Designed miniproteins, single chains, continued (2). Designs and how they scored, part 21

Each design is a single chain, and the fold is of that chain. pLDDT is the mean over its residues in the fold that is shown.

## One batch from the design tools (miniprotein)

Design m4746
Fold by ESMFold2-Fast:
Structure m4746 (fold): chain A 103 residues (1-103)
Amino acid sequence: SREEKIHEALVLLAQGEAYLKQERYEEAIKKYEEAIKLLEEVDENSVYLARALLNLGKAYLKQGRYEEALKAFEKALEIAEKAGDKELVEEAKKNLEKVKEAL
Protein backbone atom coordinates (compact mmCIF):
# COMPACT_ATOMS: atom_id res chain seq x y z
CA SER A 1 0.00 0.00 0.00
CA ARG A 2 2.82 2.47 0.88
CA GLU A 3 4.78 1.56 -2.29
CA GLU A 4 1.53 1.64 -4.31
CA LYS A 5 0.73 5.16 -2.99
CA ILE A 6 4.25 6.40 -3.86
CA HIS A 7 4.00 4.88 -7.36
CA GLU A 8 0.54 6.42 -7.92
CA ALA A 9 1.81 9.82 -6.65
CA LEU A 10 4.81 9.71 -9.04
CA VAL A 11 2.47 8.96 -11.99
CA LEU A 12 0.26 11.91 -10.93
CA LEU A 13 3.34 14.19 -10.65
CA ALA A 14 4.43 13.19 -14.18
CA GLN A 15 0.90 13.88 -15.50
CA GLY A 16 0.86 17.25 -13.71
CA GLU A 17 4.23 18.20 -15.24
CA ALA A 18 2.93 17.23 -18.72
CA TYR A 19 -0.14 19.47 -18.22
CA LEU A 20 2.08 22.31 -16.92
CA LYS A 21 4.26 22.13 -20.08
CA GLN A 22 1.05 22.27 -22.17
CA GLU A 23 -0.02 25.41 -20.17
CA ARG A 24 -3.05 23.45 -18.89
CA TYR A 25 -2.65 24.86 -15.39
CA GLU A 26 -6.03 23.78 -13.91
CA GLU A 27 -5.42 20.12 -14.89
CA ALA A 28 -1.81 20.36 -13.61
CA ILE A 29 -3.05 21.71 -10.24
CA LYS A 30 -5.59 18.86 -9.89
CA LYS A 31 -2.88 16.24 -10.54
CA TYR A 32 -0.47 17.87 -8.05
CA GLU A 33 -3.23 18.11 -5.39
CA GLU A 34 -3.97 14.37 -5.83
CA ALA A 35 -0.24 13.51 -5.61
CA ILE A 36 0.22 15.68 -2.47
CA LYS A 37 -2.71 13.93 -0.73
CA LEU A 38 -1.13 10.49 -1.35
CA LEU A 39 2.39 11.63 -0.34
CA GLU A 40 1.15 13.23 2.92
CA GLU A 41 -0.30 9.81 3.89
CA VAL A 42 3.09 8.13 3.29
CA ASP A 43 5.75 10.65 4.45
CA GLU A 44 4.89 14.30 5.16
CA ASN A 45 8.59 15.34 5.02
CA SER A 46 9.60 13.56 1.79
CA VAL A 47 11.54 15.02 -1.16
CA TYR A 48 8.59 13.91 -3.38
CA LEU A 49 6.16 15.99 -1.30
CA ALA A 50 8.49 19.03 -1.49
CA ARG A 51 8.76 18.62 -5.30
CA ALA A 52 4.95 18.25 -5.63
CA LEU A 53 4.37 21.44 -3.59
CA LEU A 54 7.02 23.30 -5.63
CA ASN A 55 5.31 22.28 -8.90
CA LEU A 56 1.87 23.19 -7.47
CA GLY A 57 3.27 26.65 -6.60
CA LYS A 58 4.66 27.05 -10.14
CA ALA A 59 1.23 26.21 -11.62
CA TYR A 60 -0.51 28.75 -9.34
CA LEU A 61 2.13 31.37 -10.25
CA LYS A 62 1.48 30.79 -13.99
CA GLN A 63 -2.26 31.38 -13.35
CA GLY A 64 -1.54 34.63 -11.43
CA ARG A 65 -2.79 32.99 -8.20
CA TYR A 66 -0.03 34.64 -6.17
CA GLU A 67 -1.34 34.03 -2.61
CA GLU A 68 -1.86 30.29 -3.32
CA ALA A 69 1.58 30.12 -5.00
CA LEU A 70 3.17 31.81 -1.95
CA LYS A 71 1.63 29.25 0.46
CA ALA A 72 2.69 26.31 -1.76
CA PHE A 73 6.29 27.58 -2.06
CA GLU A 74 6.52 28.30 1.71
CA LYS A 75 5.37 24.71 2.44
CA ALA A 76 7.76 23.34 -0.24
CA LEU A 77 10.66 25.21 1.44
CA GLU A 78 9.70 23.88 4.91
CA ILE A 79 9.54 20.26 3.68
CA ALA A 80 12.73 20.59 1.55
CA GLU A 81 14.64 21.90 4.62
CA LYS A 82 13.37 18.98 6.75
CA ALA A 83 14.30 16.54 3.95
CA GLY A 84 17.81 18.08 3.75
CA ASP A 85 17.60 18.66 -0.01
CA LYS A 86 19.75 21.75 -0.68
CA GLU A 87 18.78 21.96 -4.38
CA LEU A 88 15.02 21.95 -3.57
CA VAL A 89 15.60 24.55 -0.80
CA GLU A 90 17.31 26.91 -3.29
CA GLU A 91 14.61 26.33 -5.96
CA ALA A 92 11.83 27.03 -3.41
CA LYS A 93 13.60 30.24 -2.25
CA LYS A 94 14.00 31.42 -5.87
CA ASN A 95 10.29 30.84 -6.58
CA LEU A 96 9.28 32.61 -3.33
CA GLU A 97 11.27 35.66 -4.55
CA LYS A 98 9.39 35.58 -7.90
CA VAL A 99 5.98 35.51 -6.11
CA LYS A 100 6.93 38.39 -3.78
CA GLU A 101 7.98 40.48 -6.84
CA ALA A 102 4.57 39.71 -8.49
CA LEU A 103 2.56 40.75 -5.39
Scores: mean pLDDT 87

Design m4747
Fold by ESMFold2-Fast:
Structure m4747 (fold): chain A 77 residues (1-77)
Amino acid sequence: SLAENERMLELYKQAMKENNAEDDFRLLKKMADILESLGRLQEALDLYKKALAVAEKNGSKDIPELKKRIAELEKKL
């Protein structure tokens, strides 16, 4: 449900602050997925772009997937 997704998003935001995990690209992707499910597409796009920047610094294998997600969201906006 939308209310459960909003609660989950707040829990992830709190976990990021408490654990200094603001540059954890996996957590950023999870939050972006929830925001997309809530229809908050601009916020989801912003977090996917932040996740991409972290992934690029770390040489992540997920870079092509993140770029595809960003391009698809930009077409919806």
Scores: mean pLDDT 78

Design m4748
Fold by ESMFold2-Fast:
Structure m4748 (fold): chain A 60 residues (1-60)
Amino acid sequence: SEEERKEAVKKLLEYVNSNELFPKIDEETAKEIIDELESLGESVEEFIKRIEELKEYLKS
């Protein structure tokens, strides 16, 4: 739904812009990323989980 997409965009934007591993992104870029994740059948929660797993790998 549109509300679910809006919440996903907010969650991604907050996550990426608070994370030292990534350059800051704007809302339009976050929307493009969410649209790409949906085309791949992946949720923003799954994407964030994968990034957190990668962060743990980079600590080693």
Scores: mean pLDDT 78

Design m4749
Fold by ESMFold2-Fast:
Structure m4749 (fold): chain A 73 residues (1-73)
Amino acid sequence: RKEELKRLLENAKKALEEGDYDVAILTLSVALVSSRIEGDEETAKKLQEALDAVSRGDRDKAIELLDEMIKEL
């Protein structure tokens, strides 16, 4: 639930801050799949936006999006 999602988002944010893009992408992908299975459309949309930011090399935007999501949990 929220605790699991928060942990995944915090781990992804830490990975991005440390430059571990592979770990961040994998962690966000797991969270995205889980959110889609649960029918959490808003969370899935935000996770896709964060993944798109990482793929564009926009690390700051990805971290910003994750930080906003974590604050709402």
Scores: mean pLDDT 82

Design m4750
Fold by ESMFold2-Fast:
Structure m4750 (fold): chain A 68 residues (1-68)
Amino acid sequence: DEEIEKLKEEKLEKVIEELLKKGLVTEEEAKKIRDLYNGKLTDLSEEEKKKFREKLNEAYEILKKEEE
């Protein structure tokens, strides 16, 4: 769990940049994703939070594959 917070801070920006490069999110959506992961965006429903996490996971999987 400690590693998750470090990973999110370290790779969050990299993941967001990949999402932006691939056109999967806008700059405003990227800001919302960043705020969600940093615990600053708390007014979203559980389903909306899940959608943003799914987008992050998608980009994270792409980054993992590229590191192979």
Scores: mean pLDDT 65

Design m4751
Fold by ESMFold2-Fast:
Structure m4751 (fold): chain A 87 residues (1-87)
Amino acid sequence: ELSLREQAELAVAHLERLIAQAEAFAARHNVPQDVRDRVLALLREALALVRSTLDARSREEFYALLRQAEALVREAGALIAEALAAQ
């Protein structure tokens, strides 16, 4: 349905929104600074990988970059869940 370029542009927009939401959430819930810094670093690395999909020369490269970004987002989510469980 969506072209690879459209998928990449939506993924970039989604991650930019997710970073803003994560920052607001961390501030609201008094998440420890070390956890905040690590979560934001992972999400920004994921965003860089998704932006790299715009320059991908093959479908395989495109999906490999997305899978790497997805793994980083999953790791960030796990860190947030662990921090919340400690509250």
Scores: mean pLDDT 82

Design m4752
Fold by ESMFold2-Fast:
Structure m4752 (fold): chain A 66 residues (1-66)
Amino acid sequence: RIERIKEIAEEPLKKLNEEAKKRIAKLEEEGADRETVLRLTAEILRRIGDILDEAIAKVRAEEAAR
């Protein structure tokens, strides 16, 4: 189960992590305030949760179909 969740979430999480690093670095280069960076971080954490929830739901659906 964990291996399947990891497999499903791996690519979306890698893409999100790469996107997040670039967006945070750009905001810091632009001199954005700490609150703006924290808001972006909170948004990214929410998206991580969504990706994991989708992976869990897919695994549950696969198990129910067996």
Scores: mean pLDDT 78

Design m4753
Fold by ESMFold2-Fast:
Structure m4753 (fold): chain A 55 residues (1-55)
Amino acid sequence: SKEKDNKLIEELAKKLGISVEELKEALEKGGSELTKVAGISPEELMEIVEELLSQ
């Protein structure tokens, strides 16, 4: 799962327009920081995650 998790992180960072480093830092802060850093709503974040998981 580690390889799949790394690929998902890279694709998510690309979709959000942020760096992998910024994404990892935001996730370490509990995920709520991710919506602030990316400038998106929690609902938009969930839609992006669902799209990536469905591909």
Scores: mean pLDDT 74

Design m4755
Fold by ESMFold2-Fast:
Structure m4755 (fold): chain A 70 residues (1-70)
Amino acid sequence: MEEVRELIRKAEEALANGDEDKAKQYLSEAVELLLQTGDPELKELALRVTQAVSAKDYETAIALLREAAA
């Protein structure tokens, strides 16, 4: 979960700098980590994060990742 928290921080920093492409990259890496856990709840959160990123709803994506990393 620490790796997911670090990726959230990096994504937030990228968004604050206006670097949407870099933010997407960090969010995608966090999704991959959630999928690798094998936890069905985290897999569902990963799917929801992917949908939020596709919609460019980065606030929702980050909120879901924070929930997963709690």
Scores: mean pLDDT 83

Design m4757
Fold by ESMFold2-Fast:
Structure m4757 (fold): chain A 112 residues (1-112)
Amino acid sequence: SMDDEIIEALQAAKDKEPLSSLPGDVENPNPKSPLDQGLYYFLLGEYEKAVEYFEKSLEINPDDAVAYYMLGVALEKLGRYEEAIEYYEKALEINPLFEPARRRLERLKAAL
């Protein structure tokens, strides 16, 4: 549900305002974090770009189970299944109760 909620929120934000309408608005200087940028590219189906930004997010915060999970999901979309498994396992090392990572890991191992 968290992934679906994030994807829905990012899709709504993308559809709400064209990029050209944003440069004049300095009222909310929340820099898009690398995690948010990765999620945005993931939503666009730009999985290689999403991987790049999720990796950058992990350079800043290496204990982020969500970033490891999303990196795994993006790699799975690219057909890089063995790498996806490694990142789901890393997400579970950080948060052993991270059910989304465990479910994807179990499914992917069963499919191989």
Scores: mean pLDDT 71

Design m4758
Fold by ESMFold2-Fast:
Structure m4758 (fold): chain A 75 residues (1-75)
Amino acid sequence: SLDKYPKVSAETLLEQGKKLYEQGRYVAAKNAYEAAIKVDPNNPEAYQFLADVYEKLGDTEKAEEYRKKAEELSK
């Protein structure tokens, strides 16, 4: 990037997370989605994917929290 943007975009991190999720690597997918949220905290797609990961990890409470956050950002 020409103006000090991070080397990895939020979209690249979401794609990486999706590939890791498809491979069943849920903890690695979680880390990629959390990194995407740090780059763009207002992207509802990242929170939806993070909720799906937490559900796969058995953390239903966090899955519900992130689904609510995604819904709030989609309004």
Scores: mean pLDDT 80

Design m4759
Fold by ESMFold2-Fast:
Structure m4759 (fold): chain A 55 residues (1-55)
Amino acid sequence: MKKVDGAFRIEKNADGKYTLYLLLDGKWVKIGEFDSVEAAVQKALEILKKGEVEL
């Protein structure tokens, strides 16, 4: 498990999708792609609330 540093980034793709990145153990990691900013933010908040993620 990697500790979440409490930071995330969302980038809009050319296809209109949103890529979510999280800062884990001091490194930016791609979590996934989402159809909306709201979906990406919701996923980020769920991971931040848990405080850990397995990748």
Scores: mean pLDDT 73

Design m4760
Fold by ESMFold2-Fast:
Structure m4760 (fold): chain A 62 residues (1-62)
Amino acid sequence: SLMEKAIENLKDLARSAEERKDYATAGQYYRNLGWLYKLMGDEKKAEEAFKKAEEYFEKAKE
């Protein structure tokens, strides 16, 4: 589905940001993943993604 493809692409983008230690960009991608999971009704994955986004945004302030 289009949603599954969007999630897959965002995960790939998040991994690339993580690999180059671009924590601000990684946080943005995890926040976007959280919203997509929320729209799909996957509350657990949405919560995990939002928490990961917050962790990366804090790391970016280092």
Scores: mean pLDDT 86

Design m4761
Fold by ESMFold2-Fast:
Structure m4761 (fold): chain A 115 residues (1-115)
Amino acid sequence: TVTLTESGGGTFPEGGSVTLSQKVSGVDFSSYAHAWLSQAPGQPLVTVAVLSADGKAQAYDPRVAGRFTISVDHSKSTSYLHMSGLRREDTAVYYSELIGDDGTFRGAGTPVTVV
């Protein structure tokens, strides 16, 4: 059974920083590409950051480029979204995804509110 556990959400000040994490079990973590998506209230799901399965390629939404960084720790089977220079427009539910040949696994979502 694949289990995804997200943490790090909450309420943060404008200009602040937060790191969201998703711990994964029950799957070969190294075989998957990693993504973080955001969904603001009443808005569509948007991909904000992607890391290729081989770790060599990263891509970011232009609205967060230079402020957000995606990383993974294979020893902990954990994906991270490091968010800095927080803006009120970053207020959303954030989802981590694993993307592989056997399908896509998505976490339950982590709310982030910027005030």
Scores: mean pLDDT 85

Design m4762
Fold by ESMFold2-Fast:
Structure m4762 (fold): chain A 60 residues (1-60)
Amino acid sequence: MSAEEIYEQALKLVEHFLSQGDIDKAIEVAELAVRLLAKMDPALAERMRKLLDELKKLKK
């Protein structure tokens, strides 16, 4: 599985959990994706980290 495939699959899972109102699971998926992408593609890891920060801001 390529870094790009991991990024795309993680985005789909985040979107799925957000559509269900499950922000906690969306955050968990994004955190796992950041860890995996950091070892494969630091630029994609940074993009996912920015998404993770935005997800954390949505949690109230």
Scores: mean pLDDT 83

Design m4763
Fold by ESMFold2-Fast:
Structure m4763 (fold): chain A 50 residues (1-50)
Amino acid sequence: DGVTGQIRRLRGQIRTLRRAYETAVSQGDEKTAEELKKRIEELEEQIKKL
């Protein structure tokens, strides 16, 4: 795949995870929020390496 296509897909995944993170925070689910934050950071690092 082209790098641009990979970045677009990863950004889409990050948007979905950010929405889930906001929901977890609003519900007081700190464990789920922490796990989602780590996953978002992992995807952001993947974009930086492309």
Scores: mean pLDDT 84

Design m4764
Fold by ESMFold2-Fast:
Structure m4764 (fold): chain A 85 residues (1-85)
Amino acid sequence: AKEYILKGEEAYKKGDLEEAIKYYRKAIEANPDSAIAYANLAKALFDKGDLEEAREYAEKALALNPDNVLAKEVLRKVEEKLKAK
């Protein structure tokens, strides 16, 4: 699980969002209770523009760990983009 998160973070840093998403999904498969894996997946999906999926996974991360700062930040950013003028 931790190795997949690290590989996802490396891919994300290189701008390879598809590879990052792939590794974060593998992290979740290895540990379905990983709030940090869900939060990182939500972040990558948000940057890709998949706002609905980003929201869903950020909410899952917060359900597992309500104190996850990254998930709170992603959810806030998604809500800001979804708000009508």
Scores: mean pLDDT 83

Design m4765
Fold by ESMFold2-Fast:
Parts: sequence; structure tokens; C-alpha cells
Structure m4765 (fold): chain A 72 residues (1-72)
Amino acid sequence: SMKEEEAKKLFEEADKLEKEALAEASRLTTEGSRNPERRDELLAEAARLMSEAQKKVEELREKGKKLLEEAK
């Protein structure tokens, strides 16, 4: 059904966002390790990025779950 296809797209978008956010957070924390003068700044940026991404990922996954329930 179209609802199952839309749910799949939302889950794929959530998975992609989560992977991209984890990769960027890892990049920022690695940069902080190489540049101690910016460590606190970069760690805070990574934390903010992960917090925002987690919220969006949860939103997308909840929308997908709702669509799957409606498709039953």
C-alpha cells in the first residue's frame, strides 16, 4: 500500500539522518582531540547535533509507525 511505502521512506530517512549525525559527531569529537583549545566547543557542538538529530529521528520513526498501523 502507499502508506507502507511512505513508512519505508520515513524509516530510511531516519536511518540516514542517524548515520549522518553519528558520523558528523565523530568528526567533531576527533577534531576536538586534535585541537585541545577547541575541544569543549566541538564537544558541545557534537552534543547539540546529536540531540537535534535524535529528536528528528524519533519524529520520523513515530510517523512511520503510525502509517503502518493505519495500513493494517
Scores: mean pLDDT 87

Design m4766
Fold by ESMFold2-Fast:
Structure m4766 (fold): chain A 112 residues (1-112)
Amino acid sequence: AAAEAQRAAILASLNAIIDGIAELVEREGRTEEVSKAFRAAAEELRERDPEAAKYYELAAENVETDLEKAVEYARKAAELVADTAVERGEPAVIYVPVDGEPQRSEIPFSGI
């Protein structure tokens, strides 16, 4: 189904970004920057997708103490964001750390 294919594509892109963000912590020790990026995502999503926002906040809280758990929470947020993007025909939003600050990124949704 077209909607299922679109969701899978968005989710794959979001998960690839989350894996890259995790590598920034593991290889470069950019824990604070990654935590800020997850909090920025939570703040933008708070009204539009409150459950996804909650999981991004949990990810941010766990980056320093339990990176594996932080990644698990971020992936749960990504699933919800992908669902909302497909349902609303809107791009899926994620924040990535660039030069110490969270930068807004969009995974495009090509509607019909």
Scores: mean pLDDT 83

Design m4767
Fold by ESMFold2-Fast:
Structure m4767 (fold): chain A 96 residues (1-96)
Amino acid sequence: MAERIAENLIKAVKEAKTPLELEIQLTFASMVLALAKNLYRQGKYEEAIELLEAVKKVFDEIAKKAEQLGNTRLADEAKRMSEEADKLIEEARKKL
């Protein structure tokens, strides 16, 4: 599930031609991050890590594409969300 969601979002990000299209993908990725945070709060650490690793890849692709399109705000926001995912992965791994 997580891998398939990430693959679909990454494809949409790579094909995006406007900052608006990236904003839409960032919104979907942020919803996936929220789901991963809910799994973490429920003590489902393995499932949270799997989803966090998948969505981090999406944020990294959004940041790269946003920089190519000259949208520094969107690139910085995506980088921040990627860093948040990394921090949560580290915390979840400590619980295993």
Scores: mean pLDDT 85

Design m4768
Fold by ESMFold2-Fast:
Structure m4768 (fold): chain A 60 residues (1-60)
Amino acid sequence: SEELRKEAIKKLLEYVNSNDLFPKINEKQAEEIIDELEKLGISVEEFIKRIEELEEYLKS
């Protein structure tokens, strides 16, 4: 749905832009990332979880 897509975009944008591992992105770039994740069959929530696991690894 369009509303779920908007929520996913906001969530990804907030997460990436608050995270020092990544350069800041704009809304269009967040949309492009979500489109690529959809092609790979990965949800935004799953993608964020995988990055959080990588952050934990890098802190160890």
Scores: mean pLDDT 78

Design m4769
Fold by ESMFold2-Fast:
Structure m4769 (fold): chain A 62 residues (1-62)
Amino acid sequence: GNLLERARRFLARGEEALRAGDGRTAAKYADHAGVLATIAGDEELLARAQEVGRRAAEVAGE
């Protein structure tokens, strides 16, 4: 798939991991989604990935 399809898949997995309380996994998926969203130029996906990453950091501690 293209970069946007991959970014959406990683974001969805990150959001699922966040709901499951797995902050470390959520942070990794959010980071991957953010990188792909940046390359694709999708500011909305980047903002969503950054928000998931922020929440993941709170769950993981520190």
Scores: mean pLDDT 84

Design m4770
Fold by ESMFold2-Fast:
Structure m4770 (fold): chain A 85 residues (1-85)
Amino acid sequence: MEIEKKLADLAKQGKSLIIYVETAEEAERIARKLKELGIDFVAVVDDTLENARKKAQEASKKYPVVIATTKEAEEALRKLGVKVI
């Protein structure tokens, strides 16, 4: 899909990216496609408000692409300056 290819290109340029999706199934689909495109280090953050910020910040340091499945994780990553797609 076009979006996953663009994400892979941005990640290979050293940019930290976040993706918000509503379901774990969609997160798994995107992660699998990114792996096919050569991005093996993808993190999924599905934490509640209490833990979202801490886990999102740690994930963004270790992984070029982070997929958020909750709005709390998405907002936490956005506040850290991660580019949202």
Scores: mean pLDDT 60

Design m4772
Fold by ESMFold2-Fast:
Structure m4772 (fold): chain A 62 residues (1-62)
Amino acid sequence: SEELRERLRARVEANRTKPLTPEEQKIVDEQIDAFIDPVGYAKKAREQTKKEREELEKKLKE
């Protein structure tokens, strides 16, 4: 789906009055990812929760 991702990205760029900054492109890529794979995007949100648990665990063991 990389080809589809690039096409969606180009479409977003075409609709803007300004070219995307690298930081904005990253955000757009994440949004496209969510559109193409909403389940995978939900998994990433869960991974953030795991990271928070890991940080708490490290603080507890320090």
Scores: mean pLDDT 70

Design m4773
Fold by ESMFold2-Fast:
Structure m4773 (fold): chain A 65 residues (1-65)
Amino acid sequence: SELSEEEKEDLAKYLGVSVETIEKAFKILKENKDLDEEELIRLLVEETGLSEEQARAIVEFYKLK
């Protein structure tokens, strides 16, 4: 799944994080595509310092594409 650069910027603004954080999160999701949604959310919280809500939003956007 792919987000456009505009979608990454919009998501970063919506969640109150940097575009770099969104890109790091997407890299983690790509490297760990074998994990289920809840495990991906947990990993994102641990690795990026995102809240569970922010991580869930990112995972949902990634999985929808």
Scores: mean pLDDT 79

Design m4774
Fold by ESMFold2-Fast:
Structure m4774 (fold): chain A 77 residues (1-77)
Amino acid sequence: MAEEYLKQAENEKDPEKRIDLYVKAIDIAAEEGNLELVRKALDGLSKVANESKDFDVQVKASLAIIHAAVAIRALER
């Protein structure tokens, strides 16, 4: 389930949709306790933020990165 959203995000061409798919993967992976998948989604979001020149996309990706970082901290205890 979470892995399928991660895979969809990696194959998505639209950066805003990619961010939305990564966020879905993070939320499901966090509920499942899957730290590895949250980290992979964080890496994907970092690529979107670094490659985009669109300010709105960069802001959206940065907020999603913060969300992922909080989930990682919570899962590691």
Scores: mean pLDDT 83

Design m4775
Fold by ESMFold2-Fast:
Structure m4775 (fold): chain A 113 residues (1-113)
Amino acid sequence: DLEKKVEELKKRIEENPDDAEAWNELGEKLYQLGKLDEAKEYYEKAIELDPDYAEAWNNLGEVLYALGNLEEARKYYEKAIALDPDYKKAWENLGVVLEKLGLKEEAEKYKKK
């Protein structure tokens, strides 16, 4: 039950507000519930507490991608990769966002002919 896990994580954060992992996990549960703006806020909090948290940077990129902020998503995937070059999911996500950006530019070129 995602909602029960959200309440559990919120209690954990009230007891320890410096728990970057709990903020990141709460963001993940909210993302699964489709609460993208709340997920973004909690990932941003995780990064504020731990700027080297590659997983939180990648997760922030994923929520920005879902919101249509492709350029910001790209930057945050690049940040995750810079922190952890072996982070396969971040490389895959970067590939997807670059392809979407390339397809958009290609469509604009064909519309001008």
Scores: mean pLDDT 83

Design m4776
Fold by ESMFold2-Fast:
Structure m4776 (fold): chain A 66 residues (1-66)
Amino acid sequence: EKEKLKEEIKEWLEKQRELGKEKGTLPSEEAMEKADKAFDKMLESMSLQDLKDLVELFKELEEEWK
């Protein structure tokens, strides 16, 4: 269950990265790799409830932006 929530969060970030890539305004690959590693470590240390709250936030943002 915790892994499923982490997967949803990562999928959302991947979509945002794809959009930024199309606009050609992404940070350097090195900066993005550092951010990804820090983010993965953060997600791994989060509680199940924290992950649920974060997924809920991303879903609300995605629905509003559609």
Scores: mean pLDDT 71

Design m4777
Fold by ESMFold2-Fast:
Structure m4777 (fold): chain A 69 residues (1-69)
Amino acid sequence: DEARRLAEELAEILGLSEEQRRALEELLSRGPLEEARRQLEEVKELYKKNKDKLLEEVKKTEVMSAPKP
């Protein structure tokens, strides 16, 4: 059941609810699974890039510690 695995992975990455996961599974079951797989890989890469960007932003904020009087 590839559609279920894809729906679970996407739910974890996107933070989907149980209802959204079920809707995604239905769509994946009826739609082209290949397109869903490609999108999942693209989303994974974007998520990794976003994490790196978030880490850099946090590091910059930590350096700025001087409160204005």
Scores: mean pLDDT 64

Design m4779
Fold by ESMFold2-Fast:
Parts: C-alpha cells; sequence; structure tokens
Structure m4779 (fold): chain A 70 residues (1-70)
C-alpha cells in the first residue's frame, strides 16, 4: 500500500507537469479509494488512467502502482 501511494504521488506530479487533467483526476480518485480501503475500485480507476495515458513514463508509474496493489 505505501509503495503504491508513493508511485501514485509521482504519477500525479507527472500528470500535472504534462497537463493531463483526465489522468490526474483518475489518480486522485484512486488514492481516495485506497484511503477508504477499496483496493478493487482503486485498481479499476488506475487501469482506466493507464488506458487514457499517452506518456510512457506515466504509464510505467501506473503499471507499477497497479502491480504493488496485487
Amino acid sequence: LEEALELLDKAGTLAVILGDDEVLELIQQAVEALKQGNIEEAIRLLKEALKRSKNPQLKELLEKAIEALK
């Protein structure tokens, strides 16, 4: 969980730099789901963020975060 949150913090920062508001919103919703203990919903939201992201570094951070939650 802690590793996933650290990866999502990095992913969120990168999404801000890239101006990817759609991916940023999905990351923020996933972090909120994790804080509520809803891991399944967080993974769903992160998979959506991954599908919508075009940046290779952002995709890598999202994939690592999803893997850390399994």
Scores: mean pLDDT 85

Design m4780
Fold by ESMFold2-Fast:
Structure m4780 (fold): chain A 74 residues (1-74)
Amino acid sequence: MEKLKELKKKAVDEASKEIKENPSKEKLEELKKKIEELLKLIEEAEDRTSLADYLKELLEETLKAAEEVYKKVQ
């Protein structure tokens, strides 16, 4: 679990940094699309394991962080 927590933090930090340095609506929309596709795959897999829950949370938090940074830098 510790390595997954580190990956989560890195993913959120990287997404936030990228949007903060270059606040592009196009990049944000691309990120949203990729995250929505991944969330759909997790839901369709009918996987109820802790890993699936963790990945869903990771994706949702990454998107939310990117959107919040984008709003602040505009």
Scores: mean pLDDT 69

Design m4781
Fold by ESMFold2-Fast:
Structure m4781 (fold): chain A 72 residues (1-72)
Amino acid sequence: MKREELRKELLRKIGEILRLIGEIFDLERQLEEAKKAGDEERAKELEEKIKELEKRREELLKEMEELDEQLK
């Protein structure tokens, strides 16, 4: 794999991770509002979504580490 291809793949994964971090942050804010409102059902839904996105973030971070190893 050429360095240019590895760089493009790394940049794509960085972009995805940044997008996920932003989405998690927004959901965490919504979760705090739901908790303040006493909306237990909404809070549970938001917690599940946050966990799903955190899992995806961890997967992408692992993939990025593998790509970074190949670049070194």
Scores: mean pLDDT 81

Design m4782
Fold by ESMFold2-Fast:
Structure m4782 (fold): chain A 84 residues (1-84)
Amino acid sequence: MSPRERLLTILLAIASELHELYKETGDEEFRELAREAVELAVRLQRGEISPAEARRGLDRILERVRELDPETAERLERVRKQLL
């Protein structure tokens, strides 16, 4: 799998996990972060951003999740590592 394809898979997996958290908690912050992850995936797929830019965007999303819920951030980091 190419670095771009791997990063796309990670972004979409993280977006799905964040969307499920929004459905469970009702916290709009998780919904917004899920939308940002999908936006990064779409832009990366279309070649509008580089893999490096998408990676920085993902790091920012995970940092924001860590501020909200450190345990959730650790779970999402495990999802990222499993898809490496």
Scores: mean pLDDT 84

